# Ledger of designs, part 75: designed miniproteins, single chains, continued (4)

Each design is a single chain, and the fold is of that chain. pLDDT is the mean over its residues in the fold that is shown.

## One batch from the design tools (miniprotein)

Design m14584
Fold by ESMFold2-Fast:
Structure m14584 (fold): chain A 68 residues (1-68)
Amino acid sequence: DALVEIARIAAADGMSADQIGELITAIRDDDLATFRRLARGLSDEALRAIARLTPPAFAAVIDEVIAA
């Protein structure tokens, strides 16, 4: 399950359980704005790992966050 692996990566990067819950909900609800806000708190390494597990719209948000 891609969402389980995303949660594992975010937890390993130091994201809180509450923030991980919000991140997974944002992906399920196609909430790109909330996803972008949470992604800014993740390391580039975690973001690159998550990008491989997300739909193209979320992967594009990750690319923008890393490029900033």
Scores: mean pLDDT 86

Design m14585
Fold by ESMFold2-Fast:
Structure m14585 (fold): chain A 85 residues (1-85)
Amino acid sequence: MASAIAQQRQQQMQDHIARTQIMIARANANPNVPADYIQQLRAIYQAYVYLYDSQDVAAAQAIADQARAAGMDDVAAAINDMIDM
């Protein structure tokens, strides 16, 4: 059964993916942006794609765990928030 809530969640994930793609494009266009910041955005994007295309929570969680181990706590938190949606 497709609920209105499930449709809203799907739309929210699409919006997050689109916004993250725009942020990556803007960061790549600016030579003063640190490579680590671009890497963080790409990790968030990859996790959202796994959740959107395949609902692969394990793959998204693995990216969050790797981000946390690397000291990227904000990236891990963003991915966990998306998993909890």
Scores: mean pLDDT 75

Design m14586
Fold by ESMFold2-Fast:
Structure m14586 (fold): chain A 88 residues (1-88)
Amino acid sequence: SAALEEALATGRRLAEETARRLGADPELARELLAETERALAEETDPRRRAALEAVVEALRAALAGDVARAEEIFARMAERIARERAAA
């Protein structure tokens, strides 16, 4: 479907842009990591916990200088969300 193809393309672009920004701005990445870890500590829903754990992994990759790994994780998350919305 055109809507799914557009959502997948948008998700890939946002994943690339987000990973590059976080790699270029370690202070932003550290702030977001602290916020995400705090949210993860309070989250009881398993599906939302899994999503927050993926964000933590991506932020840690960006802080380690592995922008490609951060992009890969964000892209996988964006694809999953797009496909779940298309299936609903």
Scores: mean pLDDT 87

Design m14587
Fold by ESMFold2-Fast:
Structure m14587 (fold): chain A 117 residues (1-117)
Amino acid sequence: AAERAEEGAKEAEEAAKRGDGPGAGRGAAEAGNGAALATEEGGGSPEAVLKAGVGAGLAGIGAGVANIGNSGEAAAVGGEAAAKGAREGAELTGSEVAKRGAEAAERAAKAAEEAAE
């Protein structure tokens, strides 16, 4: 649901305010997962849902890598992948709920990038 993506974006933004790169990355992964669900609920094809889901998976990997010492950069790269996949899925789906999910994933990616600085 779009609400889950928006919650993930909020978590990423709060983590970024603390300079918590790994935390922002976890928020971006949650936003990406929420965007994939929003794409599915919006009637997205398997291709659209897969694009959003792959991005979310990469965000999760990026957050994990950040936790083992590459803090910030890996989380930011993962967040960008989640935002890209979510946007592609939303464009293929054409629904407002999928678009809201993608917008939340993009906010989370920006927060992860800010936390990397």
Scores: mean pLDDT 83

Design m14588
Fold by ESMFold2-Fast:
Structure m14588 (fold): chain A 77 residues (1-77)
Amino acid sequence: SALEQGLAELEALLRGGPASPEAVERALASARKAGMSEESLARLREFAERYGAETEELSYGLLNAYGALLLKEENSL
């Protein structure tokens, strides 16, 4: 699936520990503004708690990419 493929690509970029709380809050705020459902927001938060990158900016970018995949999944026919 597109979500599974996208997750594999994101996981290949992940290094270091979990995303910083600041990166998580920024990503969640962006996702809420984009109209993401509460179910998908919970999935995004869970992903962020498990996966991050070496810098806050890279973590934020990866979380935004994951959020975009979740929105695409929600809007698939």
Scores: mean pLDDT 70

Design m14589
Fold by ESMFold2-Fast:
Structure m14589 (fold): chain A 65 residues (1-65)
Amino acid sequence: RVRAAPAVPIDNKGDEPQTVTITVPAGSTATVLNEQGEVLATSDTTLTVTVAPKASVSVRVETEL
């Protein structure tokens, strides 16, 4: 079957925008996806994402050689 892709949900249930900083492990790429699976941002070092009030995003970390 396909490889495991651990998507970590970041859920902002508050009424204020939430800024989240994600440190990407060396040799990995992090991708932020919205609820529809659309790519919002990608980085191989550090990723800063602002989650709107009452919204959620997912972060997927992958390694490639």
Scores: mean pLDDT 73

Design m14590
Fold by ESMFold2-Fast:
Structure m14590 (fold): chain A 68 residues (1-68)
Amino acid sequence: SAMEKEIERAMRDIEEWAKTLPPALAELARAAARKWAEDARRHNLSPQEVREGHRALLAMLEALAAAL
């Protein structure tokens, strides 16, 4: 589905970013991404809502990493 493709793209983008982080932050980013993907699938979001959620998640994770 279009939703699933957007989720997989988002998960891949987060994984590539996570590889550049210290191990503890990388695991936190991966855990947050997995939970977000589960929630997105459970709520049957539109592809647009998935893209918006992906942008919000990345912004949140980047802000958290910068604050630590």
Scores: mean pLDDT 83

Design m14591
Fold by ESMFold2-Fast:
Structure m14591 (fold): chain A 72 residues (1-72)
Amino acid sequence: SEEEIKKIREEAGKEFEELLKKNASKLTTQQLQQVIDIMIEMSKKMKEAKSAEEAKKYAEEGKRQILEIINS
């Protein structure tokens, strides 16, 4: 449902923000921009998702990509 998708997007957005906040001091300006770009892209994809399952896949993919940059 649209309500479920909204909840998934809000929870994912909050998790991405916390990851960025906790790791910002460790990241270069380029890495910070990459994380922000991923957050924007995945937020858009989750908003346009046709199912809760699709929104969850974008949330998982976004977290994976952010963690790859943080751990690089």
Scores: mean pLDDT 86

Design m14592
Fold by ESMFold2-Fast:
Structure m14592 (fold): chain A 87 residues (1-87)
Amino acid sequence: SAMREEAIEEIKSNEPEEILESLDALEKTAKEQGRMTPKIAELIEKIKELVKKPRTEENLEKLAEAALELGREMERERLRAGLERLA
């Protein structure tokens, strides 16, 4: 719950346009580095759709949950790439 509350406050501190620009940069970097997965692509699309919706409590909670899941998936792929370089 604390992580979700922090994510909601971070989302509220940014304009929708800024969040979309950050997601576009993340997607471009992930594609260029070969770290894009279907799940990451689906989460980015879901977040873009949620960012465009009214900032109701329900939508902010869904957006925060999707953003946290994206963060976990991105970290997993980063660790995978690091381990492959050590093997």
Scores: mean pLDDT 82

Design m14593
Fold by ESMFold2-Fast:
Structure m14593 (fold): chain A 96 residues (1-96)
Amino acid sequence: MLEEAKETLRDFLIRAGVPEEEAEELVKRLAEEIPEKLHPLAFFAIVGKDTVYLWAANEELKKEIVEVVSKYKKVVELSFLEMSKLINKKYGIDPN
């Protein structure tokens, strides 16, 4: 549901170091402009100390997230396959 996607995105942005006010403004704007692209599986992100690894299903959603987050941390854009490999490596899952 859209509300769950909004909460997921806001929580991610705050964890990435984005101020709450700016995070809420971005979430509101995306929900108004591209609600059909904002769903719980629309992006995956891993937040490190100085770097955020990001995959997004939609290029417009990705661009908006990168523009805001890159002010606070380095953003590394990954393909779905690269993100999947990184998650598997981090959790020690055997990828077959």
Scores: mean pLDDT 77

Design m14594
Fold by ESMFold2-Fast:
Structure m14594 (fold): chain A 63 residues (1-63)
Amino acid sequence: SSLVQGTVEAVTALMKANKETLTEEDVERLANTAATHLAEKGVPEELVEQAREQILKAGREAL
């Protein structure tokens, strides 16, 4: 798997596992943290933004 897809899947699974206590602020923080991590690993900006958007969408759907 690509680093991007693996990161999105891992963060999404974490959010679903903690659904009962998950807040909008938690979703935003996790999405931003994942984006920063991917950027630091040299992932192109376009893919970093796509990953961030996917995490935000999945998190909001879990709320």
Scores: mean pLDDT 84

Design m14595
Fold by ESMFold2-Fast:
Structure m14595 (fold): chain A 77 residues (1-77)
Amino acid sequence: SAAERERLVRELERLIDELEARIDAGSATPKQIVADLQRISAILRRLEELGAPKEVLDKLTRRRQAVVNKAAQYLDA
């Protein structure tokens, strides 16, 4: 349980970092962005189910909101 939570936190942080980097590089496709955002949402939901601490969930939710906003801006450009 704890090990699974730690693994998922690291995976989620890596996915967000990689998506942000691809958007900043102008290399992200709409299809990739949709798939990445769906995966990010799925991992965050799983972390909630596994009882991840509120502080961790709040931080990751803020990071998700930031990358969603970045993706929206990028796709509208």
Scores: mean pLDDT 88

Design m14596
Fold by ESMFold2-Fast:
Structure m14596 (fold): chain A 111 residues (1-111)
Amino acid sequence: SDEDKIVTLTTPSRDPILDYQRKNFHKMGDIEVNLERLERALEALKKKLGPTHPETLMTLSMLAKLYVELGKLEKAIELLEELVEALKERFGEDHPVTLAAEKDLELVKKL
């Protein structure tokens, strides 16, 4: 489901953002290409479907993950804060997906 796609980024059992960072260091060139693509996709999805749609949330999650990989932590934190607020609006503060995203945000802030 779309929730399962969001949960894949925000799974608390494996520190998914740090796992992504460790696995993909050698793919920095591919990450930059994907960054441009995902930024355009995120903008289009926000305009077409709104900021809380599952596809928008998934794209926002992927984009935040790529910014962590690039070491642009301030931008990654900004995107994760946007993701947390959108998840709170759609699912509520106590939803497992929202709590997992808040944990990922806390983890990235410690990097």
Scores: mean pLDDT 72

Design m14597
Fold by ESMFold2-Fast:
Structure m14597 (fold): chain A 82 residues (1-82)
Amino acid sequence: MVTVTLHIPLVDGSIEEVTLTFESAEELAEKLKELAERLRNEGKVDDRTAEALISAAEALLSEDVASAVVIAQNMNRDFREA
């Protein structure tokens, strides 16, 4: 079991910390899609942030757990640089 923490930029300028635990890249991908849908439906994220979460989830479907951790860390970097 692996844990990653995402720092998701919200439309109000705040950052939401979301901690996700998973045993496979597929499980993380499912959780990222659910998170993107929830945040988008609540109006808490812009299209760019929602698309980034969905794109990361799609990339995860062909990866192992170690690569999944790297993808999650790259998302946090990209969110901070935006």
Scores: mean pLDDT 78

Design m14598
Fold by ESMFold2-Fast:
Structure m14598 (fold): chain A 75 residues (1-75)
Amino acid sequence: MSEKREYEIVDELYSFSFAESDAEAVAEAERIARELEPKVLKLREEAPEGYLVVAETSRTPAGEGRTVVRLVKEK
């Protein structure tokens, strides 16, 4: 397996969830991720030394989409 770097979640900055049809859930999650891009870039610039801002989009088998922006610290 590829070795995963361990990250400690320090804060959850933004969280969006929605339950729609499979195709619509994916499209909406992607759109929200794009809208968050400028905010993520700004937060990354202001992040303390040793911290990262990451945006993650996930989808459940039921078609629920979620986009979460987290402040994490590399261990």
Scores: mean pLDDT 62

Design m14599
Fold by ESMFold2-Fast:
Structure m14599 (fold): chain A 90 residues (1-90)
Amino acid sequence: SSSSQSQSYYNQGLQLWQQGNFDLSIQYYQQSIQLDPNNGQSYFNLGQVLAAQGRYQDAIDYYNQSIQLNPNSDISVQSQDSLQRIQSRL
């Protein structure tokens, strides 16, 4: 299913990020989102990679999308925490 394929791309993106391959990690998370636009975890992790690259404005957009998709979830809480940390540095 598209949801199963989305999860596969998300997991591969995680491995690439852990290896320090930020550009490929971003591409895999974007593929995850294309297959399942409701995958809030992929939006959150895309925000994390972008923030790690110093791309704070892009990271803010993805964190907000993660919050909007799953407002009462653990991922939403993590996205809100990450937003506060970035906003304190801007």
Scores: mean pLDDT 86

Design m14600
Fold by ESMFold2-Fast:
Structure m14600 (fold): chain A 60 residues (1-60)
Amino acid sequence: MEIKVGDVVNLEALDLETGEKAVLEGAKVTGIEGNLITVENPELGERKFTKYFISYAEKA
């Protein structure tokens, strides 16, 4: 699925800081730079993921 800046997404990705899956519901896409996706979640704040480590993404 193609995601765009301003989309609200449910996201599952590998968190490189913890080495575990991060599951974010209702995360707002604030930036896309090539393969780098920046999202903002009210509980975790701003997080950055590469498309290569996203296992799941859908529009909320």
Scores: mean pLDDT 74

Design m14601
Fold by ESMFold2-Fast:
Structure m14601 (fold): chain A 85 residues (1-85)
Amino acid sequence: MLSFEEGKKRLEELVDEGLKGAPMDDIEKRARELVEQMSFEAQEQLLGWLVQQATLAALEGDGDRFLIYNRLSQVVLKVLQERKE
């Protein structure tokens, strides 16, 4: 089972790939596979971190980073919703 720290590190690598022009659909799919390996508690922590990163990017005017973090937060949210019921 993947920890929050390991999940965060691997998602930061995916964000870097997205900023370099990797297809977002591929990044979202890889992020989903990663997140599904995490505990419920780690997934909740990861969602909070992603929302914080998206907010910081928006405040700094970095639309590209905002879009990537926001889309990743939606992936984590969907996994959390599917896991609860």
Scores: mean pLDDT 84

Design m14602
Fold by ESMFold2-Fast:
Structure m14602 (fold): chain A 69 residues (1-69)
Amino acid sequence: SMLTVTIPASAVEAGSGLDAAAGAARIEAELRRRGIPVTVEVKDGEVLVTYPAEQAEEADAAIVGALTA
């Protein structure tokens, strides 16, 4: 099963120091680097990160790491 986490674009911008699209790409790259299949979408001031629910703990750590630069 898949899980989608919604992150405010403003939080991605604040954490990454990039615009929302570039910050979303950083999140996507970090999850892919960790071997997690992921899709990332920027929509309506939000960044939606979708990954397998079974990898939620590692995905959460990757997202936090990308946003605490």
Scores: mean pLDDT 83

Design m14603
Fold by ESMFold2-Fast:
Structure m14603 (fold): chain A 85 residues (1-85)
Amino acid sequence: GADVIDILEDGINKLKDLLEKAKSIGNDKLADKIQGAIDLLESSLELVKTNPPSEDAKQQVIDTAKKGVDEIIDELEKELKDSEK
């Protein structure tokens, strides 16, 4: 549903900000990794838009997406912070 779309769109936007930061410091390996994460979330967003979750599955899908997106962003933010020195 819409809440899953919002989670994925917010995650993509945060990853795009991290991508610009990784590029600005010349970390091409991290930039490629972040781009891969963006591509994955954009594919997931397309799937959710074409096949929205059932009402019975909606909350579980939201919780799973939020946890997964948060874990991806946290890992990439940590790698970026470690590389900014």
Scores: mean pLDDT 82

Design m14604
Fold by ESMFold2-Fast:
Structure m14604 (fold): chain A 87 residues (1-87)
Amino acid sequence: DTVWTSLGAALTLFGSVEAFMAAYTGEAVYEGDKPAELPVLVDGKVEKRQFEPGERIDEDTLRQMAEYYLENPDIHAKDIIVKVRKQ
């Protein structure tokens, strides 16, 4: 059984990037209402990537975003919608 939720809610629920990624089912989308530059962590460094509304987020980029947002919760984590297993 699966559910769609925000990345922010998923990180709050699972408490770590590893636990979140273990529950992740392979589907993530940026659902903001306008294009945005969103932060990712790459080798401990903050980089930015441009996303368009409805753009799919690949697993590597999603992990890098989760690493950033776990330590830096902000409003854009609510615009990143992920499909996870309920348990």
Scores: mean pLDDT 83

Design m14605
Fold by ESMFold2-Fast:
Structure m14605 (fold): chain A 84 residues (1-84)
Amino acid sequence: SLLEQLRALEEQLKALVENRADPAQFDQLKAQVRALFQQMGVPERQIQLVLGAIDMAKEKAANPEMSDEELAAKGRARHAEILA
């Protein structure tokens, strides 16, 4: 089911963050999330916001020394870019 697929992707994202996975694994997850949400009829802007959140998780995993303030600032900039 689509709900089971969504839960599997959520668990994958959690595992990638916890294990500080390679950037390529986050890119693969983004492709899977995009494909699933497109099948579910999710609007493109909403898909972009979710993918942006995955990009922030990817950046934190690649730069674990990054402060919460720096991560939040990058998240705000990304959100503003998507909404422009």
Scores: mean pLDDT 77

Design m14606
Fold by ESMFold2-Fast:
Parts: structure tokens; sequence; C-alpha cells
Structure m14606 (fold): chain A 65 residues (1-65)
């Protein structure tokens, strides 16, 4: 098990890396999904976190092709 603080830190750092590497056309969309994921993790909303993670992964895949 990881602490809530570690989970939030990991989500923020992973998101920053993904956003920084994303093409400019996709940065806003990826950043929005990242924000949703970080928020869901920070409030321990499991359903929202799963949904946000799935949406983020799809956005990254669609963007990077």
Amino acid sequence: AISAATAVKNAKEGCKDIVDKAPSKCKAKIKAHCSDLVTAVSVNNETAAVTASSDLNKAVQDCLG
C-alpha cells in the first residue's frame, strides 16, 4: 500500500512528464485529464480516479498515435 501523499505526488509527477512530452495540440486535453486524476486521488474517490486514469490513457494514446 502507498500513502495518499505518495499517490498524489506520483500522479502529479507522472502528469507533468506526460504533459511536457505531449504535442502542443494535445497538452490542454491531457492537462485537464491529469487535473481530474490528481483531484480524484487527493479526495480518495476510487471511481473518479479509475475513470480519470482511463480517460488520461486514452487521450495520451489518441494524441501520440
Scores: mean pLDDT 78

Design m14607
Fold by ESMFold2-Fast:
Parts: C-alpha cells; structure tokens; sequence
Structure m14607 (fold): chain A 68 residues (1-68)
C-alpha cells in the first residue's frame, strides 16, 4: 500500500539523517513529497517514478553508510 511504502522510506531517511547523510535524507523526502502530490492528482505513474527515485537515494545512502 502507498502509505506503508512512504512510511518505510521516511523511516530509512531518518536513519540516514541521524548518520550524517543529510543530503540523501533530504533527497528521499523531496521525492516522497513529489510522490504524494502525484498520487493525490491520480498520476500513479509519476508517483511510482518518484518512489523509485526515493528508493535509489536510500540505496546510495546505505552504500555510503557501509563506507563510513
């Protein structure tokens, strides 16, 4: 479900922010807001693309955490 996916992404963004990866957390939150706006406008394709970008920044941030 859309809200569950948003909740999981926001939780991971918070973890990245606490680890000092604030740029990655910020990008994830920007795409979460883009996804919410698109979903509210019934633009599910754009909402899905925004969620995929948020997921990509989570993956990149988590990779950076492994390098710390």
Amino acid sequence: EFEKRIEELDKKAEELEKAGLTVYARMVRRYIEAARKSYKNNDYKTAELALKEAERFIEEGERKLQEL
Scores: mean pLDDT 84

Design m14608
Fold by ESMFold2-Fast:
Structure m14608 (fold): chain A 63 residues (1-63)
Amino acid sequence: MSEVEFLRKAAELAREEAAQSSGERKELLLRLADILDEGARAGASIAEVQERLAAFYEEVLAA
């Protein structure tokens, strides 16, 4: 599996989990899926996506 394929599947799983969630958890999972999809479209490495996810988690924890 390519890194792009992995990121796309991860985004799909995040959206499936979001469909089973509500409120803030749903919004966070949809944002997670968007980050993964953006990484896949840009051809980003898993490491680059992990750095963006770390920044996202920091934003969430600071809010």
Scores: mean pLDDT 77

Design m14609
Fold by ESMFold2-Fast:
Structure m14609 (fold): chain A 57 residues (1-57)
Amino acid sequence: SVVQALVQALQSSNSDVRMAALKALSELPPGLAEQALAELPEGLKKWANEAIARHLK
């Protein structure tokens, strides 16, 4: 599943991998993007939402 792959990438220790996953996430339909974000720990969820707003819009 693309959602599962993105969730794994978003939890990577490598910030470049996480940013690439965020970009891919922003290109998904809203329902799939929301599902992936819901799978993240609270700290990463906050970071991901802020990063999307600043870098991906």
Scores: mean pLDDT 74

Design m14610
Fold by ESMFold2-Fast:
Structure m14610 (fold): chain A 103 residues (1-103)
Amino acid sequence: MDVEEVRELLRKGVDVGSILAEAVKEGKLEEVIKALQELGYSPEAILYDALWFGGLDDEQARKIAKILGMSDADFERVKFRVDLILQGKTEEEIKKALEEFEK
């Protein structure tokens, strides 16, 4: 899947997490991650969308983080944010928790 194919899917309203899930299924994960980065997506944004989608397991999300060159600390920070949102924490509670996590 090249950058133009990924760009077309995004224009059609397909979310990044769904694109990554299909890329895992097709064995094209590294190609799709590179395409997303060329389109201006940050490593944190790509990992956030992968974790938020819920169709990728923890091991698949860690593989994405590794391809993105993210540290274990970076992975745990993004995962912590997603977990708080899924727990129904308020935006203010999430901001406070992340401030304490990033000390």
Scores: mean pLDDT 78

Design m14611
Fold by ESMFold2-Fast:
Structure m14611 (fold): chain A 62 residues (1-62)
Amino acid sequence: DVAARFEAAMAAVNTPEGQAQVAALAKERGISTQTARDILVEALALGISLDEAEARLREGLA
């Protein structure tokens, strides 16, 4: 279920390892940590690439 996948993705991002990935993604892409977190959650929950997740969020699909 999509809702359960989003809950799992949010839990994964809130670990120390997940927070490190968010910080690295924010630095790499020149975006805020909040935007990087949203991208990572979307990618993990939907099983899509980070580039696709960023595109979806920019289009307001997430």
Scores: mean pLDDT 81

Design m14612
Fold by ESMFold2-Fast:
Structure m14612 (fold): chain A 99 residues (1-99)
Amino acid sequence: SERDKIFEILKKISKEQFKAVLAPFGLSDEELDELYKIVKESKNIEEFIKAIKNPQVKRFFELLYKGLGGTEAIGFLANIPNGAEAVTRFLVNLAKVKV
């Protein structure tokens, strides 16, 4: 599925590519380093989501896993400054990374 493809891309890319893809969310370098470690150590997207410590990042990947649509996604995006732009930039950055 598209969701499994996203997880596989994030798991296989370099740390610098991972940070670039997630840059639109405004996470610190330390948060990105921890998130990269978690994605590399996770066997599947469910393990990855369970291991995420940052509540906003965890919620984003939960919604991404279920499909970004409906009222829950709208509510999430409304709570992030330029959330729709940040999600769009994430997807564009991810599409530029070919593994």
Scores: mean pLDDT 72

Design m14613
Fold by ESMFold2-Fast:
Structure m14613 (fold): chain A 69 residues (1-69)
Amino acid sequence: SRLEIVNLANEIAQKLYNGASLEDIGKEIRERFGESVADEAVALIRELQAKGASREFIATALGLKLIEA
């Protein structure tokens, strides 16, 4: 459901804030959505982190990406 995806995106953003690696996050997304979606999500997170995006913005952007998958 969309709610489950929104909750997952918020959980991932919190894990990243707490120092989780993009490798571990990519593995989690790959297991749920497949390799192509995981690669796109990791690239999105890297881009947003490089731009200094907030945790809340990363959660929102990731949630939208995963809903479209």
Scores: mean pLDDT 86

Design m14614
Fold by ESMFold2-Fast:
Structure m14614 (fold): chain A 93 residues (1-93)
Amino acid sequence: SRREEFLRLIRELVEKLLEISYENAKSGKKVPNIGTLDDDERVRLLAEIFGIPVSKLRELIRALLTDPEIAQAAEEVVEEYKPKAEELYEELK
């Protein structure tokens, strides 16, 4: 289903974000301050970082904003990966 596709995509993006964040922290690379970018620039930058089409990322953002089940599932995925993120950041100390 479309929800299963978005859930898989969310898991892949969370895992990729953790990997990129870990490597950037370990190598001393500065993370871009996405808060200074407009919405279109942020979407383009994130799509490049994740290696997905801008159109697919826009679809996901729209689904997260308009479908409560997808939004809840995304929160559950983030919470599922939180212990792994904490473990990785502890290894960087």
Scores: mean pLDDT 71

Design m14615
Fold by ESMFold2-Fast:
Structure m14615 (fold): chain A 111 residues (1-111)
Amino acid sequence: SPLEELLRAAGFSDEVIDVALEARPEVERLVEKHRDKPIEDLLIEILELSRRLAKKYGLDEQEVFDGLLAIALVELVRRGKLSAEEAVTLAERLNLSPALVEGLRRLLEGL
């Protein structure tokens, strides 16, 4: 999976990668639910989802959030809601790691 390769290259743990990829359908559902809403509303629900999953699986909340946000940004670009440039800018503003931002840039250029 291109998303799995992205997260692994960015240094995510196998446990976080597994949880984030299993949560992908829920993230895609949240993107669809918020299709006509401000991006901030989607970010709040991703943050709430990341907190629930981090607590359930005993994982780092920030690492889970960063993984779910990366999945959401790819889905937003796929749906034409964000350009690749807008998604990368948002990732940088939300302090995703340089490795994850660079991986996102490369993946989104292929969409």
Scores: mean pLDDT 89

Design m14616
Fold by ESMFold2-Fast:
Structure m14616 (fold): chain A 69 residues (1-69)
Amino acid sequence: PLLSDEERQALMEEVSALVRAGRYDEAIALLERAQAAYPDDPWVPYLLGEVRRARGAAEGVAPPAVPTP
């Protein structure tokens, strides 16, 4: 099964809000649940990878001049 455009938009909005708030663990948990419900949807694992990368960058960033992803 695949996410509908409406479900994808709602999920993206919630994930984006959580990421902006620095709540990466909650965003990851939400996306993992979505991936379990929609295992054939390529967008969910892609976005999950991006959120995990953003979390890693936030944890490892040392901004002496420019933040690095």
Scores: mean pLDDT 75

Design m14617
Fold by ESMFold2-Fast:
Structure m14617 (fold): chain A 116 residues (1-116)
Amino acid sequence: MEEKLDELYRKARELAEQSVKEGREEIRTIGEGPLSGDEGAYLAAGGVVKDKNGNIIEFAAAAVTYRENGQVVGRGRLEVYENGKLIYKKEFEGPSARDAFGQLADEFRKILEEKN
């Protein structure tokens, strides 16, 4: 299941890089979103935003739900880049992909607020 998270994360990073290449400030998503605690539920997102000083803020995020030791577990990963340099990297865990993605979305929001 971590192999699935790595695959989804790589796809999210490709989406972010494509947005940078096209000069677009946008967010692209893959999957159905973390709408349930069901095994195999996933979301990946990659995108670009600009801060108040015109710095290019790229991000890649993914989350998956799987079963570990008889329990449903969600894992997520977020990386944030400023002008191509990694400024933030963290993994998140919760009872589902929905919860893990919620955690990383809240963290990303805080990062963007600090840059405003």
Scores: mean pLDDT 74

Design m14618
Fold by ESMFold2-Fast:
Structure m14618 (fold): chain A 81 residues (1-81)
Amino acid sequence: SLEEKLKEARERLREAAEELIRAGSETSFAAMRLSLAKKLKDEEELKKSEEELKKKQKELDEARKRYEEASKEVQELKKQL
């Protein structure tokens, strides 16, 4: 039923929201590590921190995309009720 699909879609939205919060926190920590590496002028840590930040930014972008898709699914199902 549409009601069951809406319940499942809301559960996916909740999971996507939790993932988005986690990815946001990890990206913030990666950015702080990069900032510290720049201040210390540690070339090895700078390279590692830049790579980690790029990876975490990609994970954050994917989490945002999943959240938007899950949010849109909930909105579309609500319109059909």
Scores: mean pLDDT 88

